# Designs tried in a protein design run: designed miniproteins, single chains, continued (5). Part 82

Each design is a single chain, and the fold is of that chain. pLDDT is the mean over its residues in the fold that is shown.

## One batch from the design tools (miniprotein)

Design m19031
Fold by ESMFold2-Fast:
Structure m19031 (fold): chain A 97 residues (1-97)
Amino acid sequence: ELPPFKPGEVSSTKELIEKIIEYNKDKLTVLETAEDHLARGKEAFEKGDYETAIEHYRRAIALDPKNAEAWRNLAEAYRKMGKVDEAEKWEQKAKEL
């Protein structure tokens, strides 16, 4: 959603983007973070729900693609599901960060 503003209030695309970010800050009652998704993924993993764990780890990676822990946890979940090739690929990705 775009914030309500008059054309004369924004002189550039960069200023428009900054206004949208500031407007959306006030609408977030609960901030979705990479750390929150990592925690939820770990809880699902402990319960043996590897599909839900993978979903949360993928969201954590989408929010912070340089988080090596998220890549390692994703790899471990794939290993538990028997997808060893995917697990090794994601483990290597984590080591290269």
Scores: mean pLDDT 72

Design m19032
Fold by ESMFold2-Fast:
Formats: structure tokens, C-alpha cells, sequence
Structure m19032 (fold): chain A 92 residues (1-92)
């Protein structure tokens, strides 16, 4: 039975004008990653969704795991900031 992997490719721009690409896998919500990037002051330029049905090379797996870890780290950081922002808005 063929396993399918859904992956989201997000391209975003930092406040400094630098462009970066993130890959988000099925263990993270695309909307949560978008919210995290926005909370960090980054602007999402594009989002693409595609299926990966073939086994990845060791190099591609390593790259994907690094990008996924990076996305998780960004979400975790933004969660703390989002909570503080929500509290500030509720108090206003």
C-alpha cells in the first residue's frame, strides 16, 4: 500500500526583506505556522500544497527534517507571543 505524504511549502519575507522557504508536514497545522510567521513579523508570500509519494533520498529526508524542526521552533516561539498579544487585546 502506497503511503502519501502531504507537504506545504511556505515562502515568506522577513522585515529585513529576506525571503525564506519552509516545509510544513502533517504534524503541524498550516494555519498555525502562518500565524507564527505573522507574529514574528514575517509576511507569507505564497503557500503550495503537494503530495510526496516516493521514498526520499537520505539527503532529502535530512533537509525535510531540518525544515520541519525549524517550523516547529517558529510555532513554539510565536505561541508565547500570541498568548501575550491575546491578553493585551482582551485588556484593551
Amino acid sequence: RVRKHTVHRITYETPAGERHTLYVYSDLSLDEVRAALAALGHRVLSTETFDMTEPLSPEEQERMYREQARAVHLVARAEGRDAALAASLAAA
Scores: mean pLDDT 64

Design m19033
Fold by ESMFold2-Fast:
Parts: structure tokens; C-alpha cells; sequence
Structure m19033 (fold): chain A 55 residues (1-55)
């Protein structure tokens, strides 16, 4: 995968959050997007949220 800018990744993550029907997942994604300071942090957070929701 090619690297994207942090802003591009945040935009992608916002679309993912909008498509979510799970209010907890949506809230966690939105919170992560606001707090993430790097693309790596954002991607790692999304991965962890996905794992938690699949628990």
C-alpha cells in the first residue's frame, strides 16, 4: 500500500465512520480521527477498533 497524507487518511476514516451503523464503533472512530497525530497512529487505532468490535 502506498502512503497517504494524514489528512487523506482522516478523510477516508471519516467516510468509514459515516458508513458505520454501530454507534460505538462510529464514536470510537470519530474520537480517534480527532486525536490521531500521525497516519501510523490513525491506522493502528482503526485496526484496534476493528479487533475490539469483532472480539
Amino acid sequence: EELMSLEDMKEWARELAKASTDPKMKQKLLELIEKAKSAEELLEGIRKIGEEMRA
Scores: mean pLDDT 74

Design m19034
Fold by ESMFold2-Fast:
Order: sequence, then structure tokens, then C-alpha cells
Structure m19034 (fold): chain A 73 residues (1-73)
Amino acid sequence: MSDEEIAKRLEELAKSPDPAAQRTALNEAVRLLKEGKYELAKRVFEALSQSPDLDIRNVADLLLGVATALLKR
């Protein structure tokens, strides 16, 4: 699976109404961030920041800020 295919699949999980799917997307996006794949991780965190789950949204917003800062050189 390519990085683009991974990002697309994780964005689909992030948009799922299933909290377990959203949590899986969050965990995998954190892994992408640790691997230096900041742009892909940012895309997934942006999708998760729209979550109705406050805990998922708050963590996603924080990590979106981190990924964005790392992308600014």
C-alpha cells in the first residue's frame, strides 16, 4: 500500500461514525508523524478535528498543530 493509499484509507476511517475507526485513524496518523510523513499525518488529523468526540477532536487539533509546525521548515 502506497503512502497516498494509506492516507486515503485513514481519512475514510477518520470520517467514520464509529469511534473505534476514528481511534484507529488517530493511532496510525501518530505513527505517520513519527515516521516523518508530516503531510500525510496532517491530512488525517484535519479529518479527525471534525469529530463529534471531544477527546479525539482535542488530541487531533493538538497533533495537527504539531504536524503543521514541522511542515513549516
Scores: mean pLDDT 82

Design m19035
Fold by ESMFold2-Fast:
Structure m19035 (fold): chain A 55 residues (1-55)
Amino acid sequence: SSLKKKLLEAIGEVLRALGDVIQAELEGDQAALKEAEKKLEEAKKKFEEVAKQLE
C-alpha cells in the first residue's frame, strides 16, 4: 500500500536525521548540530502527518 511506503520513508528520514545529530555531537560541530536538529524536527512533523492518516 502507498500509505505503508510513505510511513516507512518518514521513519527512515527520522532515523537519518537522528544519525546526523549524533555525528554532529561527536564532531563538536555546533553549526551542523543546529542544522541536523532542524531536519529532525521537520522529519518528526512529516511522520506525525503520515501517522494521522492511520488514525
Scores: mean pLDDT 84

Design m19036
Fold by ESMFold2-Fast:
Structure m19036 (fold): chain A 86 residues (1-86)
Amino acid sequence: NADEEAIAELDRAMTELQRNADAGDPEGVKRAAERAVEAIERLSDEKLKTIYVTTLGLLAAGADVQGHKEVAEILKEAASRAIKRL
């Protein structure tokens, strides 16, 4: 169904997001985060939405610890956008 497709896209987007965040690539993070937020919006399960929004926050914290400040700010903004659209 649509949720299964959204979850598959979200898993792919989160994988790309983690890869780009670890690499400190702000442009790659922006693109992957936008795809992740769009996929989160398509989920019908509020609990899954909350889990993925929390995951974005954890990725932001990880990027901040690694010194990737621009990446961390992009991820914080993405998590904030996703929360407002829950």
Scores: mean pLDDT 81

Design m19037
Fold by ESMFold2-Fast:
Structure m19037 (fold): chain A 65 residues (1-65)
Amino acid sequence: MSAVERVAEAEVRRVGEKLGLSEEEIERLLATLREQGYNRDALAAGLAEVLGISRAEALELLDSL
């Protein structure tokens, strides 16, 4: 695992803990990031699916954290 991937995984877990996500929801986010290359757009897309919100709302949420 690269340093970038390790940092991204830690950040996803931190965000998930703040939002009260389950371990299964965090794993779903990580699966999306592994497929799409650990970028902010992929994180927003994964959060939108897990939380049941729009991608625009997920991006706003990430900006507010």
Scores: mean pLDDT 75

Design m19039
Fold by ESMFold2-Fast:
Structure m19039 (fold): chain A 100 residues (1-100)
Amino acid sequence: MLSPEERALLRSMLQEAIRGLEEIKELIEQGKLDEAAEGARRLRTGMSAFLRSHGLDDEADRFEALLEEVIEAIEQGKKEEALRLIEETIRMLEDLIARV
């Protein structure tokens, strides 16, 4: 079992990741696709490393796969698909917060 302090840190970092995904959604809606794709790449790298450092390798793999699909959708100009994938990623992180 994670300590209460470790659970609080993990929950806080997951909430920050959700905030980052909401910011990426806003960038896509504003047509700032290059900034959105860069934001998604940074979030993918930082969050997957964080999840792996806490032994959440399966969650890290799923997060990386979802964000790779988001980045591809953004780069192809598929705004609706990118927004849908971001919403799916947010739900995944919310489910993880509920389980910690």
Scores: mean pLDDT 87

Design m19040
Fold by ESMFold2-Fast:
Structure m19040 (fold): chain A 91 residues (1-91)
Amino acid sequence: AYSIEQLIAGQLRAIGLILEAERLLEVAEGEAAELAREALELARRALELYREALKLLEEGKEEEAEELAREAEELLREAERLLREARELLG
């Protein structure tokens, strides 16, 4: 089961990826920029899911909170993959 501390850590990881994607978009063009924009969207969605999961956990809905947290983690993994691919295209 997810703790409040784990959900807060997830939010911080999502914020980190948002900042990385925004930084890459300052220098990226073409395909690299498209990948970074997709990663940014996924990381923002993950942040929203972690925030919703925290609210559900506070309401005692632990199973529903865990499902949203798992979805958020999948989105963060995909965002990280896309950012890695974008960095590889930049050299």
Scores: mean pLDDT 88

Design m19041
Fold by ESMFold2-Fast:
Structure m19041 (fold): chain A 65 residues (1-65)
Amino acid sequence: MVDEKEVLEALGRIYRSLGEQLYKKGDYEEAIELYEKAAELFEKAGNLEAAKEAREKAEKARKEL
């Protein structure tokens, strides 16, 4: 059975993937929102490295605005 942290990590990966897809399409505002949600989910899961990467992606998207 999947524990809560594994569920949070899986959701974080989903939001990160969606954010990457939107970033490639030029939907930077939407991509930022999804990357920030991914970072929050990774932080709750205890995956600080993935959370940091997601926030860096959000910052990169903000620079495109």
Scores: mean pLDDT 84

Design m19042
Fold by ESMFold2-Fast:
Structure m19042 (fold): chain A 106 residues (1-106)
Amino acid sequence: TKADAEKKLKEAEELYKLKPSARLYAAIGLAYLQLGDYEKAIEYFEKALELAKKEGKELPYAYHNLGLAYYKLGDYEKAIEYLQKAVELDPNDEEAREALEKLKAE
């Protein structure tokens, strides 16, 4: 239900406030992605990537999920860019590879 989805999102946001990290931003982004709020998902994954860079970390799954969110919004150019980056950082990401091949086969 919408109420259940809202509850999960609120819990994720509270977790972020207690211990902000790239991982927690990405968790909020994933929650929005699962709720179908692709614009909010993009916002939080971008925040996750920015914080990860400050922490000296790579987040391949954040690039993968950004690609999916842009694909859902119909921005195929951005979807391709982010999925390419996901595959560069994690060559074993089969789902990102398959999604990228389908988008490029247009």
Scores: mean pLDDT 80

Design m19043
Fold by ESMFold2-Fast:
Structure m19043 (fold): chain A 70 residues (1-70)
Amino acid sequence: SLEELRKYVEEKGKEKGLSPEAIDFAIAWVEAVVKATGITDEEEMKRLADLAVDFAKALEEFFRERGIPL
């Protein structure tokens, strides 16, 4: 379910040391993509969740390197 996907993103984000703001961003992104694409496959949803977490982490690092606080 979408709720289980949200929990997965939250747990993975916490494991990777993401800020609460970055986790919220990753959740919002994966929900938006799932709703836009209609993807229902569990493996594909988990792949998107992993990608969202990795992107959120890269985005935090990108802003940190440029002195922009998140």
Scores: mean pLDDT 81

Design m19044
Fold by ESMFold2-Fast:
Structure m19044 (fold): chain A 59 residues (1-59)
Amino acid sequence: MDELLEIFEEVLGVSPVRPDDDFFDLGGNDSLARKIVERIRERFGVDIPLSELYRNPTP
């Protein structure tokens, strides 16, 4: 879970990111959402659709 928080912090340029922080409230947009999905795939080997991040925009 810490690694997921780090991905959000790196992509958004904000630290600290809390587990309950909303990605879009932290300044996230569609371009940054795509970066998060790509980083999750690279680090965890899991493909998450953008729609999932939009429905659950927290780490």
Scores: mean pLDDT 75

Design m19045
Fold by ESMFold2-Fast:
Structure m19045 (fold): chain A 61 residues (1-61)
Amino acid sequence: SEKEKEEKAYKEILEEIEKAKKQAEERGDEELVKKLEELEERLERMKEGVSLKEIIEEEKK
């Protein structure tokens, strides 16, 4: 079902972000680590029903 596919996709994306953060830390790419942390926060807020537009506007301020 579409709902099950979306839930699985979110989980897989979060796991890939976590893996990428570890690899970035090993390379010393601290700026990439911060970008990946921001992406994780956006995904969590979207799951709570906050729109991406609201998140982006808050971060700009």
Scores: mean pLDDT 73

Design m19046
Fold by ESMFold2-Fast:
Structure m19046 (fold): chain A 67 residues (1-67)
Amino acid sequence: EENRKKLLKLIGEILRLIGDIIELEKKLEKAKKEGKEEEAEKIEKEIEELEKKIEELRKELKELPEP
């Protein structure tokens, strides 16, 4: 079943991006604690871009159950 394969692939990609966000969140905490405001802002923007990618993948995921 192709739809099941697509579902698992999308879930896997979303989980991968969540993992990337977690690593960036760790870097963000460190940058904030070190008073590196410019680095923190840069990391926040990277997190926002990854969150947008996850949102697009979630929209694609919601379409899969439909004929």
Scores: mean pLDDT 80

Design m19047
Fold by ESMFold2-Fast:
Structure m19047 (fold): chain A 80 residues (1-80)
Amino acid sequence: MEEKRKKIVEILKKTFNLDEETAQKYADKILEANEEHKRRFRELDAEHPGSLPVEEVNREVAEALRKIGDIIDEIIKASK
């Protein structure tokens, strides 16, 4: 996790020319969204052990992408 966080921070600083503190803030938001997605996937697996339904998986992936997209939109607006 720490290594992924550092990589995301570096990408955000390089791509959007963000300050380190701002890049860390958005990196944390991205990681939190990813952990929430993993948690929801564990819930789905617990509800459907050994047979995770494709439709539920697709809905969860779409929701995760939407959340990440919202964060990226905030980053773009912050970079002006």
Scores: mean pLDDT 75

Design m19048
Fold by ESMFold2-Fast:
Structure m19048 (fold): chain A 56 residues (1-56)
Amino acid sequence: SMAAVEQRRAELKQLLEDFIAGKISVSEFKEALAKMGGLVSEQQLREYRKKVKEKG
């Protein structure tokens, strides 16, 4: 349903913000993404966070 899609987007946005802010670990973020069907390595997540910090 559309409501489920909106809920998933809200969850992803919150997880991403918490990850960038350092409130959750790389391992916790990877596990959360895996539960939502996303396959991402911890190395990719570390590189992404580094790039975000370089832009800010």
Scores: mean pLDDT 74

Design m19049
Fold by ESMFold2-Fast:
Structure m19049 (fold): chain A 64 residues (1-64)
Amino acid sequence: MMLSEEELIELLEKTYRELVAQGRLEAAIAWLERVREYAKEHGMEKAAKYAEELIEEARRKLAA
C-alpha cells in the first residue's frame, strides 16, 4: 500500500520527535536520509524537503 505524501510527513514528524526524545540523533539522521530518498523516488517533493530540514536540525543538535 502506497503512503500518501501527507501520511509520510506525519510519520516523519512523529518518528523524528520520538528519536530525538530518546537521544538517538544518529539513528534519526540515517532514517531520515532513507525517507528522503524514498520521497524523491516517488515525486513527493514536500516530504523530501521536510526530511532535509529535519536532517539539518538533527545534525545541528548532534554537533552541539
Scores: mean pLDDT 82

Design m19050
Fold by ESMFold2-Fast:
Structure m19050 (fold): chain A 80 residues (1-80)
Amino acid sequence: SVFDKVIEKLKELKEKYDGELAKFAEQMITIVENLKKEGKEEEARKAVITGAQIMLSRARKEGNEELVKDAEELIKLAEE
């Protein structure tokens, strides 16, 4: 399911990164799990894509190539 794949990727990001990015991933997990309980798959997908696009833009400006790859993968998972 889109929910399960996205949640697993967000958990990976929370463990891989520290500080504000780990907190962002944790907040996104909470949002996705709440939307999953309500059956709102399309809203969860849109929220993840929006968050990942913000992450991608910041990663490119900061030259963080690893975070660029992670953000692009998160977008791909949400679009499935």
Scores: mean pLDDT 83

Design m19051
Fold by ESMFold2-Fast:
Structure m19051 (fold): chain A 72 residues (1-72)
Amino acid sequence: HMEEVERSRKLGREIARKILTATLQTLAREVGEDPEALVAEFEKAFDENDLEKMTEINRRLDELYRRWVARR
């Protein structure tokens, strides 16, 4: 029921947060960007459910990934 859905949603959200934070930190460091600033923006957007800002952060993540791949 709703309690089970809410429990699964919270667990999934926490796992997603940890994975995205670790990914952002790793990619930022690999391409020579400041990981702390980007992670702070993500944490704030994630906690506030700012979908527009999270979409922007996903685009930045994609850009960091492309820069990392280009260095290979």
Scores: mean pLDDT 76

Design m19052
Fold by ESMFold2-Fast:
Structure m19052 (fold): chain A 64 residues (1-64)
Amino acid sequence: SSLDEAVREIAREVADLAMNGESEEEIDKKMEELLRERGVTDPELIAALNQARDDILKYVENEK
């Protein structure tokens, strides 16, 4: 579905930003912008994306 594609695209963009060393503030700003732009309002999908964001940020921090 187009929603599944939007979620995948947002998750990839967030992961790319985190892997490139962007700040948590900039990542959060971009994620909120993409969620709004793509019309993702499902609380469960937003929670899953927030969890993925937290996981990748912890991974990046542990590699330092």
Scores: mean pLDDT 80

Design m19053
Fold by ESMFold2-Fast:
Structure m19053 (fold): chain A 69 residues (1-69)
Amino acid sequence: SAEELLKQMEELKKRAIEAAQKGDKDGVLKLTEEARRLMAEAVRQGASTDLLRQMAEILRQMEEAEKSL
């Protein structure tokens, strides 16, 4: 379900923040790309506007983590 995809994105965000703290820019980029794929899948499944908004916020935080390196 789209809700399960959101939970997977939250887990990817946690791993991306940890990778950023370790200076692993490539790791952050790969995790962020995986999160974009999950959001695209949620769009295809017809996820609600609120759920997609939450996913977009996760992606924004992951992109900020990458830029902090």
Scores: mean pLDDT 86

Design m19054
Fold by ESMFold2-Fast:
Structure m19054 (fold): chain A 87 residues (1-87)
Amino acid sequence: AEREREIEEFLRNWKEHLSLAPALGRAVLLAARLDPGGGLDALAEALDALVAELKAAGVPTAEAQARLRAFLEERAAELEARLRARA
C-alpha cells in the first residue's frame, strides 16, 4: 500500500514531463510484463536513484530530462530484449 502509493505518485509526476512520458510508459509496460511481482518496484528504485544523482550533481532541468529519457529508452530496449529471449 505505502509502496504502491509511492509508485502512483512517481508515475503521475512523470506524466507531467511530456518528453519522458512515451519512454516511461514503454519501460513500465515491459517491466510489468517481464516481472509482474517486482519489475515496477525495481524500475521506480532505479529512476529515483538516477533523479537523486542528477539533482545532487546540479544538472540543468533540460539536461536531466534528456538523461532520464535516454535511461528509460535504454531500459525499455533491455527489457524488450529479455522478453524476446524468454519467448
Scores: mean pLDDT 73

Design m19055
Fold by ESMFold2-Fast:
Structure m19055 (fold): chain A 65 residues (1-65)
Amino acid sequence: MSEDELSEEISKKFLEDPSIAEAVLRAKEMLEKGASKEEVVELLKKAGLSEEIAKYVAERLFKLL
């Protein structure tokens, strides 16, 4: 595994935590309603994600919508 793949798997397991999973689902709904990436990052940080991981998740969710 590359370091990037390992980091992504760790992030996925982190997101599978109930509180973090709920925050990610809410972040997706907010983006679908026209929320900014900055608002999504703030939500994810409140759920316990680091700023770097929150930005990465928000950017990825934005690209998938």
Scores: mean pLDDT 71

Design m19056
Fold by ESMFold2-Fast:
Structure m19056 (fold): chain A 57 residues (1-57)
Amino acid sequence: SMMQEMLERATRIVERGLAGITDPEERERAAKVVKQQLVDRGYSEEIAEEAVKRALS
């Protein structure tokens, strides 16, 4: 439950970071930046990577 809550929160952060970006390549670049920001803020690599995958889907 806590793991799923963190994943949902991380996914929302990625979605917000991608807001207004329509080009797929720009979305992927922005998603990599947000992933690093999540890791820097204490999210695990696994949670950050899954959040990016979900936000780009």
Scores: mean pLDDT 84

Design m19057
Fold by ESMFold2-Fast:
Structure m19057 (fold): chain A 90 residues (1-90)
Amino acid sequence: MEAEKYYKEGLRLHEEGKLDEAREKYEEAIKLDPNYAKAYYNLGKVLHEQGKLDEAIDYYKKAIELDPGYSEAYRNLAETLREKRKREAE
């Protein structure tokens, strides 16, 4: 499917450290398949790496909403929430 093609392109760009281009590819995957839990999760990871914690939290929550068994999304959500609390305290 076209959504999977964009998702896989996003994964390659993410591995290369091209975070902005990876984000664009994950966003295109989501536009083609709004239920693509993996694309929401990896978009959250890119945003987390960019320090955009609130946006990352929202995308991890969306991935969990679409796939309640997504253990890695729960783990990264918890980690990002702890990171946000530390930044708010400083």
Scores: mean pLDDT 86

Design m19058
Fold by ESMFold2-Fast:
Structure m19058 (fold): chain A 64 residues (1-64)
Amino acid sequence: GGDAKTDAEAAKKAAEEGDAAAAGVSGYHMAQLSGNKELARKAAQAAARGDAKEAAEYAVQAAS
């Protein structure tokens, strides 16, 4: 349930715009909504490193 897939799409769009912080926020919310906490954590870590593309990729995987 929840909006994990919508959050993953938001993270992907943020990465396309170069906004690593927005991608990280979406990844954090997915950790609360999805059962795949490890991928959501990796998305947040990638965003913290400024890697918006990698953050979005992990966020999309966590929404699966």
Scores: mean pLDDT 66

Design m19059
Fold by ESMFold2-Fast:
Structure m19059 (fold): chain A 59 residues (1-59)
Amino acid sequence: GDNLEKAIELLKDESPTVRAVAAKELGELGTEEAKEALKKALKDESPIVRTAAKAALEK
């Protein structure tokens, strides 16, 4: 839905804080597509984003 699309777009944001929030939102959605996006976020340059993606996938 709209939330999934927006969260995936925010994973490409210049701000690591915004990308971390997007990873958390994707974790809350819990869809297969969200999980695939989170796997990419695990390789992010920012430790904050990687931590958020890992936490989201640990459900």
Scores: mean pLDDT 81

Design m19060
Fold by ESMFold2-Fast:
Structure m19060 (fold): chain A 82 residues (1-82)
Amino acid sequence: MNEEKIKLIEKALPSQPDEQKALLYLELGKRYLKLKKYEEAVEYYKKALELDPKNTEAWLNLAEALEKLGKLEEAEEYRAKA
């Protein structure tokens, strides 16, 4: 189910307005995090934050993904922004 949803979101992304893209990038990051694909989760959370830097959830989830990759100092920097 997560993989099918990821495919649908990625297909829809290019045609969405920036507000919707931020939400879809956040959703992609969450789904990759659940799949333990931490590098992809980091990329999508960063894209979400480029569009919506005030999203506390995206900062916290980015920090979690970075911790899973062993990037502890970078994770703490992003957690402090939440």
Scores: mean pLDDT 80

Design m19061
Fold by ESMFold2-Fast:
Structure m19061 (fold): chain A 56 residues (1-56)
Amino acid sequence: VEEQLLALARESPVATFLTAARDLGVPQALLDRLAHVPSGTADPATVVARLREILA
């Protein structure tokens, strides 16, 4: 799960990734560790869909 979240974060905008991940129940401690990773341009709908797949 964490490795897949790291991969998605690299493809996602910071605000989009952190907001979507928090809304889907990713723990704050893990989000704090991932906060410096997001640097991509993926759209919000794509990020949410991929997060749901990873967290299922």
Scores: mean pLDDT 77

Design m19062
Fold by ESMFold2-Fast:
Structure m19062 (fold): chain A 60 residues (1-60)
Amino acid sequence: SLFRLYDRDGDGRITAAELGEVLRELGAPPLSEAELTALVNRWQAANGLPQDGYISREEF
């Protein structure tokens, strides 16, 4: 259920764009594509995952 909140299109991946949409709905100021990509890459690095620009359901 939590993964589905971020995986807006239901393709089994959380992209920088989907993360940006969720953050916007939470009232966060708009982030650039570079900032959103950096956030995804940082999350992947912190969890020991390959930095490929998206988070799969299995990685989440």
Scores: mean pLDDT 66

Design m19063
Fold by ESMFold2-Fast:
Structure m19063 (fold): chain A 58 residues (1-58)
Amino acid sequence: MKEAEQLALQGALAYSQGDYETAYEYFKQAAEIAEKAGDKELAEIARKQAERVKELLE
C-alpha cells in the first residue's frame, strides 16, 4: 500500500480498538503524507478523521 493509505488504515485499526490517541497520530501522519503526495482527497479524509478523534480526546 502507499504510505499514506497504510497510515490511514493503522489509524482506523487503532480507532476500532478504542485507542483514540494512537488513531489521532496515524490520521495526522496520513493527512500530511497524502498532502505531500498530491492526494488531496485522502488528505481531506484523514484530516477529518483526525479532527473527529481529537474531539474524543478533548
Scores: mean pLDDT 81

Design m19064
Fold by ESMFold2-Fast:
Structure m19064 (fold): chain A 112 residues (1-112)
Amino acid sequence: SKEEKILELLREAVRLATEAMQALDKHRTISPEDRERLLRLLAELQNLVAEIEDAVKNGESPEKIRELARKAIDVLRELVDYLRTIAPDDPEVQALIERLEKVIEELEKLVS
């Protein structure tokens, strides 16, 4: 279903965001403030994905699932923007950001 495709793409986004965080930790010292913000955004994204999984499982309306997905897209965009700001010259992080932006584009088409 369309809702299952949204969930699949959001799970991929969590995976890519986690990989971007791991690449950052490997390549550079991240300030405690930057680390806290990134972990908070990742946790917010993971919580929204869990809420969408429950909504799909419980047969919630497509409108409700799309509303939650839009919130997840907003968090994901903030995460990507922040990653781009703190790691502009990291080619591994930038490659993961490009993949995340493609996932965001697909998600936006599904929730429009």
Scores: mean pLDDT 87

Design m19065
Fold by ESMFold2-Fast:
Structure m19065 (fold): chain A 64 residues (1-64)
Amino acid sequence: SLTEEQEKKLERIEKNLPLVLKGSRATLLAAIHEIEELLKTITDPELKKRAEEILKQLKERLAE
């Protein structure tokens, strides 16, 4: 299902998040774009919360 595909993609992003947060500004911006595009398609409230939490961490790191 679409929800299962979104969950798998989100799990991949979550697994890679520690490396992305230690990456360059370009890496952070690419990850922000990916999560924002994913958020446009998510309708599941729990997946949306997980994606929004990742986006928050990326934006906080970018602001440093």
Scores: mean pLDDT 84

Design m19066
Fold by ESMFold2-Fast:
Structure m19066 (fold): chain A 66 residues (1-66)
Amino acid sequence: DVEKKKKEAEKKMEEWKELEIKLYPEQKEKIEEEVKKLKEKMSGPDKLKNYEELILYYERKLENIK
């Protein structure tokens, strides 16, 4: 379950990162830094909660792109 949430979070983060860079290539560095910072939450305590937060965060960002 935790591993499924981790995989889902990573997939959504990468999908958003790729789409945002395509739309705003001049912001590539900023986009990559944002993803890197949020991904670091995965290494902390309460990993399941961290993954769930990342999933919701990037899910909402992906919906806004549609």
Scores: mean pLDDT 72

Design m19067
Fold by ESMFold2-Fast:
Formats: C-alpha cells, structure tokens, sequence
Structure m19067 (fold): chain A 56 residues (1-56)
C-alpha cells in the first residue's frame, strides 16, 4: 500500500485496539469514520478491517 494509506490503516488499527480495551466511545467512532473516509478517497474501499467490533 501507499505510505499515506499505510499510516491511515495503522491509525485505524490503533483506534480499534483502544475500543477493544476501553470500550466504544463516540470520539473513537468519529475518528475511525474519518480515517475510513480518507482511505476511500485514496481508493482503498476494500480495506480489510475484519477486526472491527460488532455494532455498538
């Protein structure tokens, strides 16, 4: 992946790990959404985030 996309994926993973450890928060959810939107804008619609928690 491109450097920018890799950074965004790493950030998304970090947010997901925090959510797993501390539970879902609106701030983390909004941050994850923003990261995913940026990834889509870069053409990474099919990012494998199978680690996403179930709906809150």
Amino acid sequence: MEEEAEKLIAEARAVLERMRATGWTPEDQARLREILEKLRELGYEEVDLSDLPAAP
Scores: mean pLDDT 68

